# Designed miniproteins, single chains: the designs that were tried, part 29

Each design is a single chain, and the fold is of that chain. pLDDT is the mean over its residues in the fold that is shown.

## One batch from the design tools (miniprotein)

Design m983
Fold by ESMFold2-Fast:
Structure m983 (fold): chain A 65 residues (1-65)
Amino acid sequence: GPPVDAAEMAAALRAAGVPEAGARQAAEVGSKGNTTEENLRRAVAYARAGRGGLAGAAVASDAPQ
């Protein structure tokens, strides 16, 4: 499907407990993909790696359901 908007990704990440600044950065990275699912997966992986500023969320390989 079409790529999801960075603002929508940032909102989803904030709902998952990522700080606003970190969610925005992760959404920017994720929105570079070519599908909504891939963009969301990329943004979640970025946030989980701690790049989104959420400490304690070590790298996890769990798929979203």
Scores: mean pLDDT 58

Design m984
Fold by ESMFold2-Fast:
Structure m984 (fold): chain A 79 residues (1-79)
Amino acid sequence: MDELVERLAELAERLEREGVAEEEGEERLRELLSEVLGREVSLRETKILMMELGAKVQNRPIPSDEEREEKIRRGEALR
């Protein structure tokens, strides 16, 4: 499971960096999931799993939306 999560995160970051359209990115992720799990995975299952993965990543030591908002308010976040 951990290697699958790592590969999905890497692919998702790469697709986001390359500016791939959401629907095309979801299809790529579905193909990877189908390959790794050895079964056909639906787009809906892929979306649900990506939402769950996103929630897990959000629980890791990254700034929350509230913390980002606070830093922007303080002028500490420059872009």
Scores: mean pLDDT 62

Design m985
Fold by ESMFold2-Fast:
Structure m985 (fold): chain A 101 residues (1-101)
Amino acid sequence: KKEEFYKKLFKVYNLISETLDELARRSTPEQRAELERLQTKMLIEFNFVKSVMDEKGVEEAEKLAKAFIERIFEDLSALARRTGQVELVEETKKKVEEILK
């Protein structure tokens, strides 16, 4: 149902945002700027997924959400390797995968 998907999407957004904040605490100024850009990109993608769900339905929105979440974790994993925080990102990824089941 549409409401159930919104709840899942909101939980995923909050969990990734919390992880970005945690990564920022141990990041250089340059890495913090990269995290801020990723946060902005995530907000744009999240709003686009909501728009697609309202216009085209849950199935299309779910496919789009999975694609953008995968891209976000690729960017997060690359940054985590540079900051030594790989375990934090992997834990967040597992939690996100559980929410999306």
Scores: mean pLDDT 83

Design m986
Fold by ESMFold2-Fast:
Structure m986 (fold): chain A 93 residues (1-93)
Amino acid sequence: MDEGLQLLGQSVNNYDLALRYARMGDAKSAAEYGKLALENLAKGMKLMGASKEDIRDGLTALTKDLTGRISKVSQEAADELKAYGDKIIEEAL
């Protein structure tokens, strides 16, 4: 019942951590927290009964935002996160 909202909150916290690590130049930690943010968003949206379209749009937007920020530190880490995001989108739909 509260699980979807808790996962969405965890997604926001992991997103904030990913941004902080990217700003510090730690692309590896940024990508790891970015992956957690994507996983929690997908699970949270699905538990909240979001449509397939809303899940795709949300995950696509988050992946694009995070990879754009992380690519300024490491293109390799951004590419890994993009591949992971695409995989989560496929699995969530």
Scores: mean pLDDT 88

Design m987
Fold by ESMFold2-Fast:
Structure m987 (fold): chain A 86 residues (1-86)
Amino acid sequence: MKEEIEEAVKLVASPSARDRNEGIEKIYELLKKGASIEEVLEALRPYVFDLSLPDVVRNTIAGLSLLLRQALKAGDLKVFEELAKA
């Protein structure tokens, strides 16, 4: 699971919109399989503070982090269906 989370997060940090969307979809699938939202948030943390990343990539990571925290609070994954299609 940890390696799969790290690979998905690496795709989300890609300059390619296609790769970012694939990464988000993979994260959603891992969460449906019982992956920890907290582990995904920790894997995203280094990228949140990386100022060398393009604004679009950093904004995608920030948005994903916000939705992960909302999913934790709500106890459901509905918000990730929308994000995975963006």
Scores: mean pLDDT 76

Design m988
Fold by ESMFold2-Fast:
Formats: sequence, structure tokens, C-alpha cells
Structure m988 (fold): chain A 63 residues (1-63)
Amino acid sequence: SMEEAKEIAEKLFKVMEELYAKNPNMSLQDIAREAREILSKEGIYPTGGQIAEAVGKLQKKLA
């Protein structure tokens, strides 16, 4: 559903922000990979599109 997709997107972005806060030298690609691993342990599997959107959003926030 749209609501489930929003929750996944929000949780993905939050995890990516937390990873960046812990290690600002991490590449966006490494942040995305680590976030996927963390979420997979909770049974959450973001789509490639959701990951690309989250990476773009984080990149804009850091610029």
C-alpha cells in the first residue's frame, strides 16, 4: 500500500541519516548498502527505486 511504502521510505532515510551521523566519511553507496543490511534484519526490503530516492534526498541535504 501507499502507507506501507511511505513507512519504508521514512525508515530507510532515518537509518541512512543515523549511519552518516556516525561516520560522515562513508560514501552514499556504502550508507545505502549498510542501511539495506540493517533493514533486512527487521524483514524490511526497500525497492531499488526507494533506495535511489533516499540517496538523492540525503545527497541534497548534505549539499
Scores: mean pLDDT 85

Design m989
Fold by ESMFold2-Fast:
Structure m989 (fold): chain A 68 residues (1-68)
Amino acid sequence: KPSTTELYSRFFQLLHQIQQSTDEAEIARLLAELRALIASIEDPVVRAQMERLLAEQEEVQRQRLAAL
């Protein structure tokens, strides 16, 4: 199983790729990968922390898209 450090590293790498992408299909694929990563985490504390971080980032992106 990946370590907590590896899980966070992969999580932030996927978030960074989403932020840099302008392709809706690529963004959807990356979001699916990110959600699958979170869902695969058996530690409920680590999973909850990543879900919270993702929700915060998604809210920021939603507000930016609404302003466009």
Scores: mean pLDDT 75

Design m990
Fold by ESMFold2-Fast:
Structure m990 (fold): chain A 65 residues (1-65)
Amino acid sequence: IRRPPISGVLRGDGASGGSMEVDLRSGDDYFQVNSVSSTMATQADRDRFQGNLATLQAMVDAYRA
């Protein structure tokens, strides 16, 4: 996730079947809410998500910088 391209365009490039353009804002919020609300999600899952979130934030920071 740090190095690979995170461009939403890549997900939309398929257009017909690639409209998996996860909302950079809503996607994270939606997944977070669902994960917190869902009892199926274990602490391990949440912890993993937090790690991924930190990585994503660092990547965004690098882009802005």
Scores: mean pLDDT 44

Design m991
Fold by ESMFold2-Fast:
Structure m991 (fold): chain A 67 residues (1-67)
Amino acid sequence: VEEEIRKLLEKYDKDKDGYISKEELREVAKELGIPDSTVEQIFKHYSKDGKISIETAVEVLTRLVLG
């Protein structure tokens, strides 16, 4: 699950800077069946300078997928 989520995040990390924007996170979450409201909460709590690191996103999304 973690590796699959990481690959998905890396696919949407177009700049290859190791960070993902809110818009990119929404696209990943949509593929995982996670609602936009949850994405807003994730971004509010975990973002730094308008971005979230791929490692942080992997951890958070994996926890949501696993329950």
Scores: mean pLDDT 77

Design m992
Fold by ESMFold2-Fast:
Structure m992 (fold): chain A 120 residues (1-120)
Amino acid sequence: MIIVDPEASEETREMARKVAEELKDYNIELVEYRPGVNEAKILLAIVAKLYDLIVVFTDGRLAYGLAPVAEEVNIPMIVVDPEGKIPQEVLDWLSRRKNVTILLNATVEEVIEKVKEILK
């Protein structure tokens, strides 16, 4: 599942769409996170282990909420910050999570390679 932060820039959203299109053969779902609308459905899908991997396009805030839930159910999570905007304190916190991979200033190609590496 690819999850996009609702506050993400258009450039970040376009990158998420390109990643989803390149990974279409992997049964990928692209979802914009909408608090109060689809939050419960996304959290339930993670806890129910409906997906083998979660990719989050964010500036850190959304990843901060999702990382502990994914870690508890042992689902790998890729945090993508194409613009390198995640604060150092959030990066330090995320880097302590055993299931989290952080991609800063990443290209579409780098994200696709990391997804394929994890899913094998």
Scores: mean pLDDT 80

Design m993
Fold by ESMFold2-Fast:
Structure m993 (fold): chain A 70 residues (1-70)
Amino acid sequence: SNPIVTKALQEVQDLLEESRDKLPSSLYSKYQSELEELQSDLESGSGNDTALILSAIGIKEDIKVALSSS
């Protein structure tokens, strides 16, 4: 298992929890769903590490942009 992947997903989860009251409910639900899909892919071993890391970075960046645009 790649610890970089696990850390990347954990960082998204932590940021999302910290942002719960700062994001519109629709965006929170969207990012939560995207994170859950990545966590499922990691647990099943079906995703490749690079794609999972890039997807996690993308979600994290989207959350940061949403927070800065408010």
Scores: mean pLDDT 82

Design m994
Fold by ESMFold2-Fast:
Structure m994 (fold): chain A 84 residues (1-84)
Amino acid sequence: MKEEIRELLLKAYEIQEKKYGTSIPKEELEKLIDEMIDEINDPNLAMIGAYTLAGELDEALKLAREIGDEESVKAIEELKKKKE
């Protein structure tokens, strides 16, 4: 689970770099991601967030539905409507 969150957050940061035109060294990105992972109290919510940030909205929605997080389901469905 932590490795999966790490890979998704790395993808999310790559997308953000392209959007904002800022370049963060890979070592600094990995350190920031490690710090974020260490603060995770709920691995399922963290995974939903990581999928959403990585643009994997279908996977985020599936997990949110499986755990019964109605608030996350609604938020992801709204994101799908707003993106293209």
Scores: mean pLDDT 72

Design m995
Fold by ESMFold2-Fast:
Structure m995 (fold): chain A 83 residues (1-83)
Amino acid sequence: KIEEIIKEIVELAKENEGEEYGKEVEEEARRIVEAAPSEELALTLLEQQLEQVKEEMEKLEELLLGEGSTEEAKKVYEELKKK
């Protein structure tokens, strides 16, 4: 269901990137739903957004735990916040 996927995306974004990013991601998800010509397409696009958020989390975790990662992780985090 659309609302469930949006909630999952927002919770993941908030937990890893913070409240502001969660709000940004929620607004994007809502725009996808409004712009989609059908509920099926909206669900497909939301599932793609959820996958992107999960992939970004995994990359950030690798950067934070990896060798020489602090500067790079900060840059990625700031870029996400700006979007």
Scores: mean pLDDT 69

Design m996
Fold by ESMFold2-Fast:
Structure m996 (fold): chain A 73 residues (1-73)
Amino acid sequence: ERLEQARSRAEEARATGVKLEAEYNKLKDEYEKNSGDPEKTAELRKKMEQAKNELDRAYREEDGWEALILLLE
């Protein structure tokens, strides 16, 4: 019961992390392409920081569920 729920949650967090990582990498690519525009790069840095925080949150959530799975096994 709880083990299956934890596994499902871990898989969802992992899938979310993959999507957020792709979004972060896209922002990073745009940052590199706009390196000659300091105003645009400043805006992209803020967006990257936000995306990085969301990505880190998703990875921490996955780690939490993985730790619970190990505890329940």
Scores: mean pLDDT 80

Design m997
Fold by ESMFold2-Fast:
Structure m997 (fold): chain A 100 residues (1-100)
Amino acid sequence: MLDVIVRVLREGQKVLGLSPEDFAKKVRNSLLVLAEDKEKAEELNELFKSGDLEALERFLRLEIVPINPKEPTISEEEARKRLDKETWDALERAIEEVGK
């Protein structure tokens, strides 16, 4: 799963033409914005539980990769409460890997 997330994020970074550091920051902000929507947070958690890698790739490309002009209104602590630990940890590791 981590390898699929890293691949999708790296492809997105190249398409957007952002530096790894700027893209990693953008993805972190997009994750916080997504977590504001409890239904989308739950959908992401279920995608991680199901192991449907194709559905997860589609979700990440639609919800996480695109440029989102919204600033997150929730804290990282609140976002961590809405996402399963496994979901958060995998995304955090992928963001760190892409930001290198």
Scores: mean pLDDT 82

Design m998
Fold by ESMFold2-Fast:
Structure m998 (fold): chain A 80 residues (1-80)
Amino acid sequence: SNAEKFRKEIEATVRALQALHEALKLYREGKVTREQALEMLRKSVEEIGKELGLDEKTIESLKRWAEFLFERLVEDDEAA
């Protein structure tokens, strides 16, 4: 059903935000490079999307969104 698909997309978004938070935390603590944090984030989003049965196009869009947010937050950290 469309409602079930929408619920899975919301769940994927929440999990992607959790993965983003973890990647940022590791980067901010100096435990990983920016590139390593982005790779971890991409892999986490891919796995989340596959676990929830999202289509490839939705997974790709979610990856791009998460990467964009990561880069924006890192730029804000570097400016502070």
Scores: mean pLDDT 85

Design m999
Fold by ESMFold2-Fast:
Structure m999 (fold): chain A 100 residues (1-100)
Amino acid sequence: SEAKAREEKIKEVEKKLEEQTKELEYMALAIGQREGRMKEILALLKEMHTGDLKTFEAQIDKLVALVNSLSSVSDTEKDYFKSLADKTLELARELEKLKK
């Protein structure tokens, strides 16, 4: 049935989003520890799941902006972090569309 196919797709995207979010959080924490910005990163990560999709997107954008502001973080690492953030946001948006 279409309903069963939708439920299976929702579970697939939820699992991918959870795994991708953990990868993003791990990298953010690693950067925060290395750069002495753990307090700021932990605050953003804590708020990332406290609201709707718009809040989730806004906190991820703030994490990307914070990482981009750090002169000691390489352009390659900044680009990789942005790639993880973009993948996380795409999965979150896909999940929101599936739950309509």
Scores: mean pLDDT 85

Design m1000
Fold by ESMFold2-Fast:
Structure m1000 (fold): chain A 94 residues (1-94)
Amino acid sequence: SAEAEAFLAALEALLAEARARAAQGVPSDTIARWVIARLRELAARSTDGFTRTLLLAGARELREMIAAGASPEELIAALESFVRMARDLLAARE
């Protein structure tokens, strides 16, 4: 769907920006807070309950990771895994 394609493009853009911020030495907590805010904004704009639940689950995981002291590398790896999972799950619903 057009919504799923736009959603995946937004997630890939978030991942690219998170990687750029990590490369610039931005602290992991600052990167995670920014990503969490973007995921929540995408969830609020979603009309699909499944997509919203998936985005909020991703935001919750990142919040728990920073509470556990995750490094920027660990946060980027988790976000990469989340984007791959979101792509696979949304493709399966087509």
Scores: mean pLDDT 83

Design m1001
Fold by ESMFold2-Fast:
Structure m1001 (fold): chain A 96 residues (1-96)
Amino acid sequence: AAAALKSITAAGVALDPSLTPDQLAEIRRQVLELARKAGIEVISVALSPTTRQLVVVTATEEDARQLAELIVKAFPGARFVGVTPVSLETAEMLAE
């Protein structure tokens, strides 16, 4: 039976592959700052140092798309990958 299960949304962004680990840490900090300035509540941020893939999780698709667009505008070489509805299980895995 359908409880009002609300999907959360993940947005993926590919960062510049030349970025150092220190630059990746700074980008994560700046992403959270961009979200705060835009009034977007972030559930999770995951960043792979190997693939340079950044994933941000928000409660709505609109917030995820808006934050991904802000990231692409803020960081040279960043490219939008896509948005995907995610399960609560996946969101918990992405919270770290």
Scores: mean pLDDT 74

Design m1002
Fold by ESMFold2-Fast:
Structure m1002 (fold): chain A 61 residues (1-61)
Amino acid sequence: GAREAARRAVEAAVAGDAAAASEYALQKGMHGDRVSGEAGARAGRAGDAVAAATGFWEASK
């Protein structure tokens, strides 16, 4: 249904689009730097999308 389709779309987006940005953000954090600009914004948006989808999935169980 729509719930499964939405979850798959978020998983695909995170795996395909945000994976490298998330890894870069984590690597920068380990060196005491803060990721800013486009890469940081991208990682933040991916995290928000995953959180929203997780909340929707949990509320719909």
Scores: mean pLDDT 53

Design m1003
Fold by ESMFold2-Fast:
Structure m1003 (fold): chain A 93 residues (1-93)
Amino acid sequence: AMEEKRAEIERLEAELKQLEDEANYYTSLDNGDIDVTMQVYNLYIGIAETYRRLADLYREMGDEEKAAEYEQKRNEWLKKARDYFEKIAKLSN
């Protein structure tokens, strides 16, 4: 139970690093290309979802402080995703 949650946290932290590295790569290529902008949007949503899963796991383990920290990080990435969603809408017109 607890060891399984720790293993899942380690997996999600590794996934998070990969998603953040990919997001940094695609943002470096962002020249107003809609396909690149959509890739960044999807990566930002993926990062936010990973933070949600981390928050849920820490809450299940009784670490409410860590859960709150990761919920805050989720909200920050969702805000970045909203900015990119607006950019996609402008590029689609």
Scores: mean pLDDT 85

Design m1004
Fold by ESMFold2-Fast:
Structure m1004 (fold): chain A 96 residues (1-96)
Amino acid sequence: GKIEALEKAIEAAQNLVKAAEAGDRDTAMKYVNELVKALNEYGEIEPDVEKGLRYIGKVLRIIGDLEAGDFPGAAKTARDLVKELQEELERAKQRE
């Protein structure tokens, strides 16, 4: 469900932050793939297409930073995404 997809996305994004802070591009890209998969699952459930596109936009920025070797930039954007996903998870839980 929506909560499970958001929890998977948060976990992937948190692991992405750690990999980027370590300068481990291969591990960071692995977590980008897990994050994209979780966000695709979320997008199938979330009717607000603009929210999904905003999250995808941040992922594309992270990929660009990793390709450029800007690990601090990738980590910063991933941390911002973790915060936004956690806020969305709290909102999803309050709709019960």
Scores: mean pLDDT 85

Design m1005
Fold by ESMFold2-Fast:
Structure m1005 (fold): chain A 65 residues (1-65)
Amino acid sequence: SMAEAQKIREALQKLLKDESLSELAKKALATFIDETDFEKIKRELPQYLPEEEAKKVLEKLEELL
């Protein structure tokens, strides 16, 4: 839904401002700024980041959803 898409976008924008995340993590997240499908983000984000960083980013993103 549009409301779910907006929630994902707002969560991604909040994480881009999270000082605890690396620049690499923020760069990876920026590639998904227009993505509306969380399952696709969960599937594709680990391709851009080391496993431990991908897990941390996905856990933070899921907490915001």
Scores: mean pLDDT 81

Design m1006
Fold by ESMFold2-Fast:
Structure m1006 (fold): chain A 84 residues (1-84)
Amino acid sequence: MKEKIEELKKKIEETKQLIDDVNSAIDRFNKRLEELMKEESEEAKKQAEKYKTQIDQLNSIRDALTKKHKELEDELKKLEAEYK
C-alpha cells in the first residue's frame, strides 16, 4: 500500500511537470506566431501555419495530461482513505 501511494505521488508530480512544460511551449509558440504574423513574407506565413498546427497539438496534449492528472489525484485519495 505505501509503495503504491509513493508511486502515485511520483506520477502526479511528473504529470504536473509535463503540463507545465506544455504550457511553456504553447506560450513560446504563441509569441513566435505573433512575430511571424507581423512579417510580410510568404516564408513567414508558412512558418505561422506550422506554429498554429503545433499549438493545436500541444493544446490536445495538455487536455489529455490534465485529465490524467485528475485521475491520478482521485486514485491517490482513494488509496489514502483505504490505508487508514
Scores: mean pLDDT 82

Design m1007
Fold by ESMFold2-Fast:
Structure m1007 (fold): chain A 74 residues (1-74)
Amino acid sequence: SEEKIKELEELVKEMEELVKEGKTDEALEKMREFARLSQELYSDPSLTEEQKEKAEELIERAQEIGKKVYELME
């Protein structure tokens, strides 16, 4: 669980950097990986409340990045 939270955090950082560089295709690939990992995380019954709060924060940040990616493509 903690390891998956760290992976989600790194993916968000990578997506933010890719968007700043205008690498929208690579950012979308990282967003798909983020979606897969977040689904796996929420299937973990040992997930703590603190980890859930962190995951929700990261999901919100990823959604904001997605809006920026969409704007850059169109």
Scores: mean pLDDT 80

Design m1008
Fold by ESMFold2-Fast:
Structure m1008 (fold): chain A 58 residues (1-58)
Amino acid sequence: GPAEEELTRRLAEEMGEERARRGVATLLQSGGDPAAGLRAYDASGGNGSHAGAGALTL
C-alpha cells in the first residue's frame, strides 16, 4: 500500500532501493506495519541513516 511504498522510498535513500524493498517486505511478513515504520522514521527526524537502518531492524 502507500505506506509501504513511502517507507521503501525513504529507506532506499539510506541503503539502496533493493535492500529497502526487501527489508520492508520482511517487515510485512513478520507482521510489522509499514505505517508504524513511517511513524518511527518520522519520529527520528527522517534524516539519518541510523533512523532508516533502525526502522528495518525494528
Scores: mean pLDDT 66

Design m1009
Fold by ESMFold2-Fast:
Structure m1009 (fold): chain A 87 residues (1-87)
Amino acid sequence: SMEGELIEALINEDWEKVEEIVREDPSVAVDALLFMSKEQVRELAERGLVSAEQLEEAARIFEALGNEEMAEHLRELAEELRRREEE
């Protein structure tokens, strides 16, 4: 699966492969966010591989699962991306 390939690339710190996979199918990014560390999520966002909307969607999933710490981190990162989009 694309999600499996993306997770494997993240474990191997193969950012070139991560970028290739996400650009081919951006829809896998939200699913992958559910398995990433805070540092990996920030790196993905800084590389422009995930949108503020996708981060907010993942935050809602984490909140529903009771992971408030990760949900808050994703919302803060989404706000950072939205501020950059606003010039």
Scores: mean pLDDT 78

Design m1010
Fold by ESMFold2-Fast:
Structure m1010 (fold): chain A 89 residues (1-89)
Amino acid sequence: MAEALRGATDMAVELLGDPEIAAELRQVVDDVIAGKLTIEQAKKRLDEIEARAEKANREVLGMDPLTVGEVLAAIRAARKYAIELLEAR
């Protein structure tokens, strides 16, 4: 599971045009792997990152809806794997 989570995170980071949001996503994932976040805390932080990524890519970078959708899909995959990892503990 940690391997799948890191892979999804790396994909999302590569697709993200905002290095600050990318750094925050990596930090949340590292905190999940280290056992520093509860399921509720992980969900909240990842949902906030998804919303910020959508806004940044849509409003600031003017990305087309297909590219934005691909970024969001990668973030959602990371969220799914993060929750599965925390539930498996």
Scores: mean pLDDT 76

Design m1011
Fold by ESMFold2-Fast:
Structure m1011 (fold): chain A 107 residues (1-107)
Amino acid sequence: LSPEMEREIDASLALMFLSVLKIASKASDEKIRETAQGYVADPARAVRTIDRQIGLLRVLAELRPDLADFTARVQGLLRELRRHIAARDVEGATRALRELSRTAAEF
């Protein structure tokens, strides 16, 4: 694949991730909490997944400068979620996930 095609694929994956978060905004508080509990149960896996999503959002911001402020806000919330997961803080992770899904729904 050309470098341009690889970047377009990464940006498309970031847009798919944002779409999943937008759908998750309709989830109950109980379901968000269950999701956070799952992440805290395997923090190494969850952190690796979050770090990958941050990388994809950075590529989206480079290809879509019009989305740079929005992707920066989502990246900030992903870093907050990452901190709570690493600290095994289920309540903090639940709040961060709710804010993340709400922010994605505004897009």
Scores: mean pLDDT 88

Design m1012
Fold by ESMFold2-Fast:
Structure m1012 (fold): chain A 70 residues (1-70)
Amino acid sequence: APAEGRVLTHVEVLKDGKVLYRGGASFDDLVKAAEFYLKEGDELVVHFRTDDGVERRAVLSKADAEAIVE
């Protein structure tokens, strides 16, 4: 969803709690993480900063990530 006040900082792909991939803050980095590194059962962690300056993260499954990059 389009949301004002969110700035991506980086993305990570985790397998069994280990970081397999760490990418940058662009939509291309998110697509690359989801398409090339994220497998079923893995977690895509999207790190972002809100306008209050607080860092937040969202944990996405492969299906959730594929729905976002469409």
Scores: mean pLDDT 73

Design m1013
Fold by ESMFold2-Fast:
Structure m1013 (fold): chain A 67 residues (1-67)
Amino acid sequence: MFEEKEIKVVLKATGSDGKEYVVEVIGTNSKFEAEASLQVREAIEKLDGKAGNELLEELRKAYEEYK
């Protein structure tokens, strides 16, 4: 497909320490799910587990909106 759209989503979650964690995810509409999942997975390794789970849920919602 030649008409690729860049999708930029800002995901926010609150960790168990009360801090807000923000992850910017950038991908194309044809590969957004794969690209976004990789970026979130990389970020989760550095984040509180609670924030990581909330980011995955926000990603799922964003995926439904942009599909």
Scores: mean pLDDT 65

Design m1014
Fold by ESMFold2-Fast:
Structure m1014 (fold): chain A 96 residues (1-96)
Amino acid sequence: MTPEELARARRELELLREALAAIEAGDYERALALAGELGELAELVARAFIAAREGDEARLEELAREFSRLLGRPVSAEELRESLALVRANVRAALA
């Protein structure tokens, strides 16, 4: 692992932590702006966290289909929900 790779990973984790905190605070505009700086996949993850928080099952199913296209593999709404919990746990652990 290069020092440049570690510095990039740290910045990305800090942006993800701030985005997750913004979602928990209900500041979806800030969360999407922060995730957008990380790219398309991170923005989709932020949208999935928002849909899960709002209980928007239909939106979560739409996002699961978009993840399936982007990743080239089937992703269900249930798998997406489980993945969101793991992402949250991993971000918290990495920045502890």
Scores: mean pLDDT 78

Design m1015
Fold by ESMFold2-Fast:
Structure m1015 (fold): chain A 72 residues (1-72)
Amino acid sequence: SLDELIETLKKILEMSPEEAKRVLQEALDRARAEGLPDSTIRFLQTLLDLVEEGRLEEARLIAQAFIDHLKS
């Protein structure tokens, strides 16, 4: 669900790069299994790619912006 996705994104704000990769991969696998929108799947893939590139801070800023958008 989107609520579970928001909680997952909140968790990555506090995580190490290694933990964030694991959690994002699990969220991506769950999103695919649940049939979430392609836009949501692409968003999670983008965050995972940024973390894998060592761009964790940028991934966190983007995740926070997404959380804020969904709460509006």
Scores: mean pLDDT 80

Design m1016
Fold by ESMFold2-Fast:
Structure m1016 (fold): chain A 90 residues (1-90)
Amino acid sequence: MKSPEEVLEEFTEKVKELILEADLDEETKEKLIKNIDELKKKVLEMIKAGELSLDEGLEYMTKLVVDALLKLGQEETAKKVEEIGKEFLE
């Protein structure tokens, strides 16, 4: 079985790839990627502390990234992130 750290790493790598391919300026992409890395670290710490399950952490990260992308008008990219999140939950 994959560790929570491995699962979160694979999830965030796929999400970052989608952001890099999105029609966004380089400054916005850099900020989103940095925020995703910080979010991954925070969620992993919460899982290790017993505050979140892996599934709850993945749902939380997926929701925050989708909400951020929708606010930036990136509806197609947001939908792809939601689909990745669903794949990782099952």
Scores: mean pLDDT 84

Design m1017
Fold by ESMFold2-Fast:
Structure m1017 (fold): chain A 70 residues (1-70)
Amino acid sequence: VAFPKEVQEAFSHFDKDGNGTLEGSELSDEVIEIYDLDGNGTIDIELLVQVMRMNGEELTYENFVNMMST
């Protein structure tokens, strides 16, 4: 599935390892607790896109950055 370009660019900004997931070293504990529904300590782009869609947020760079800034 293709993700919006803006969301992919925002995710890449936080994904320092380029491994396709965001870890506790890249995010605050509070952000992980909110979005890590599996309890595995990582957040992938698919989960974040799903959360944005569930909240009725537009899939934009700004909205993604705001979600990750707590």
Scores: mean pLDDT 69

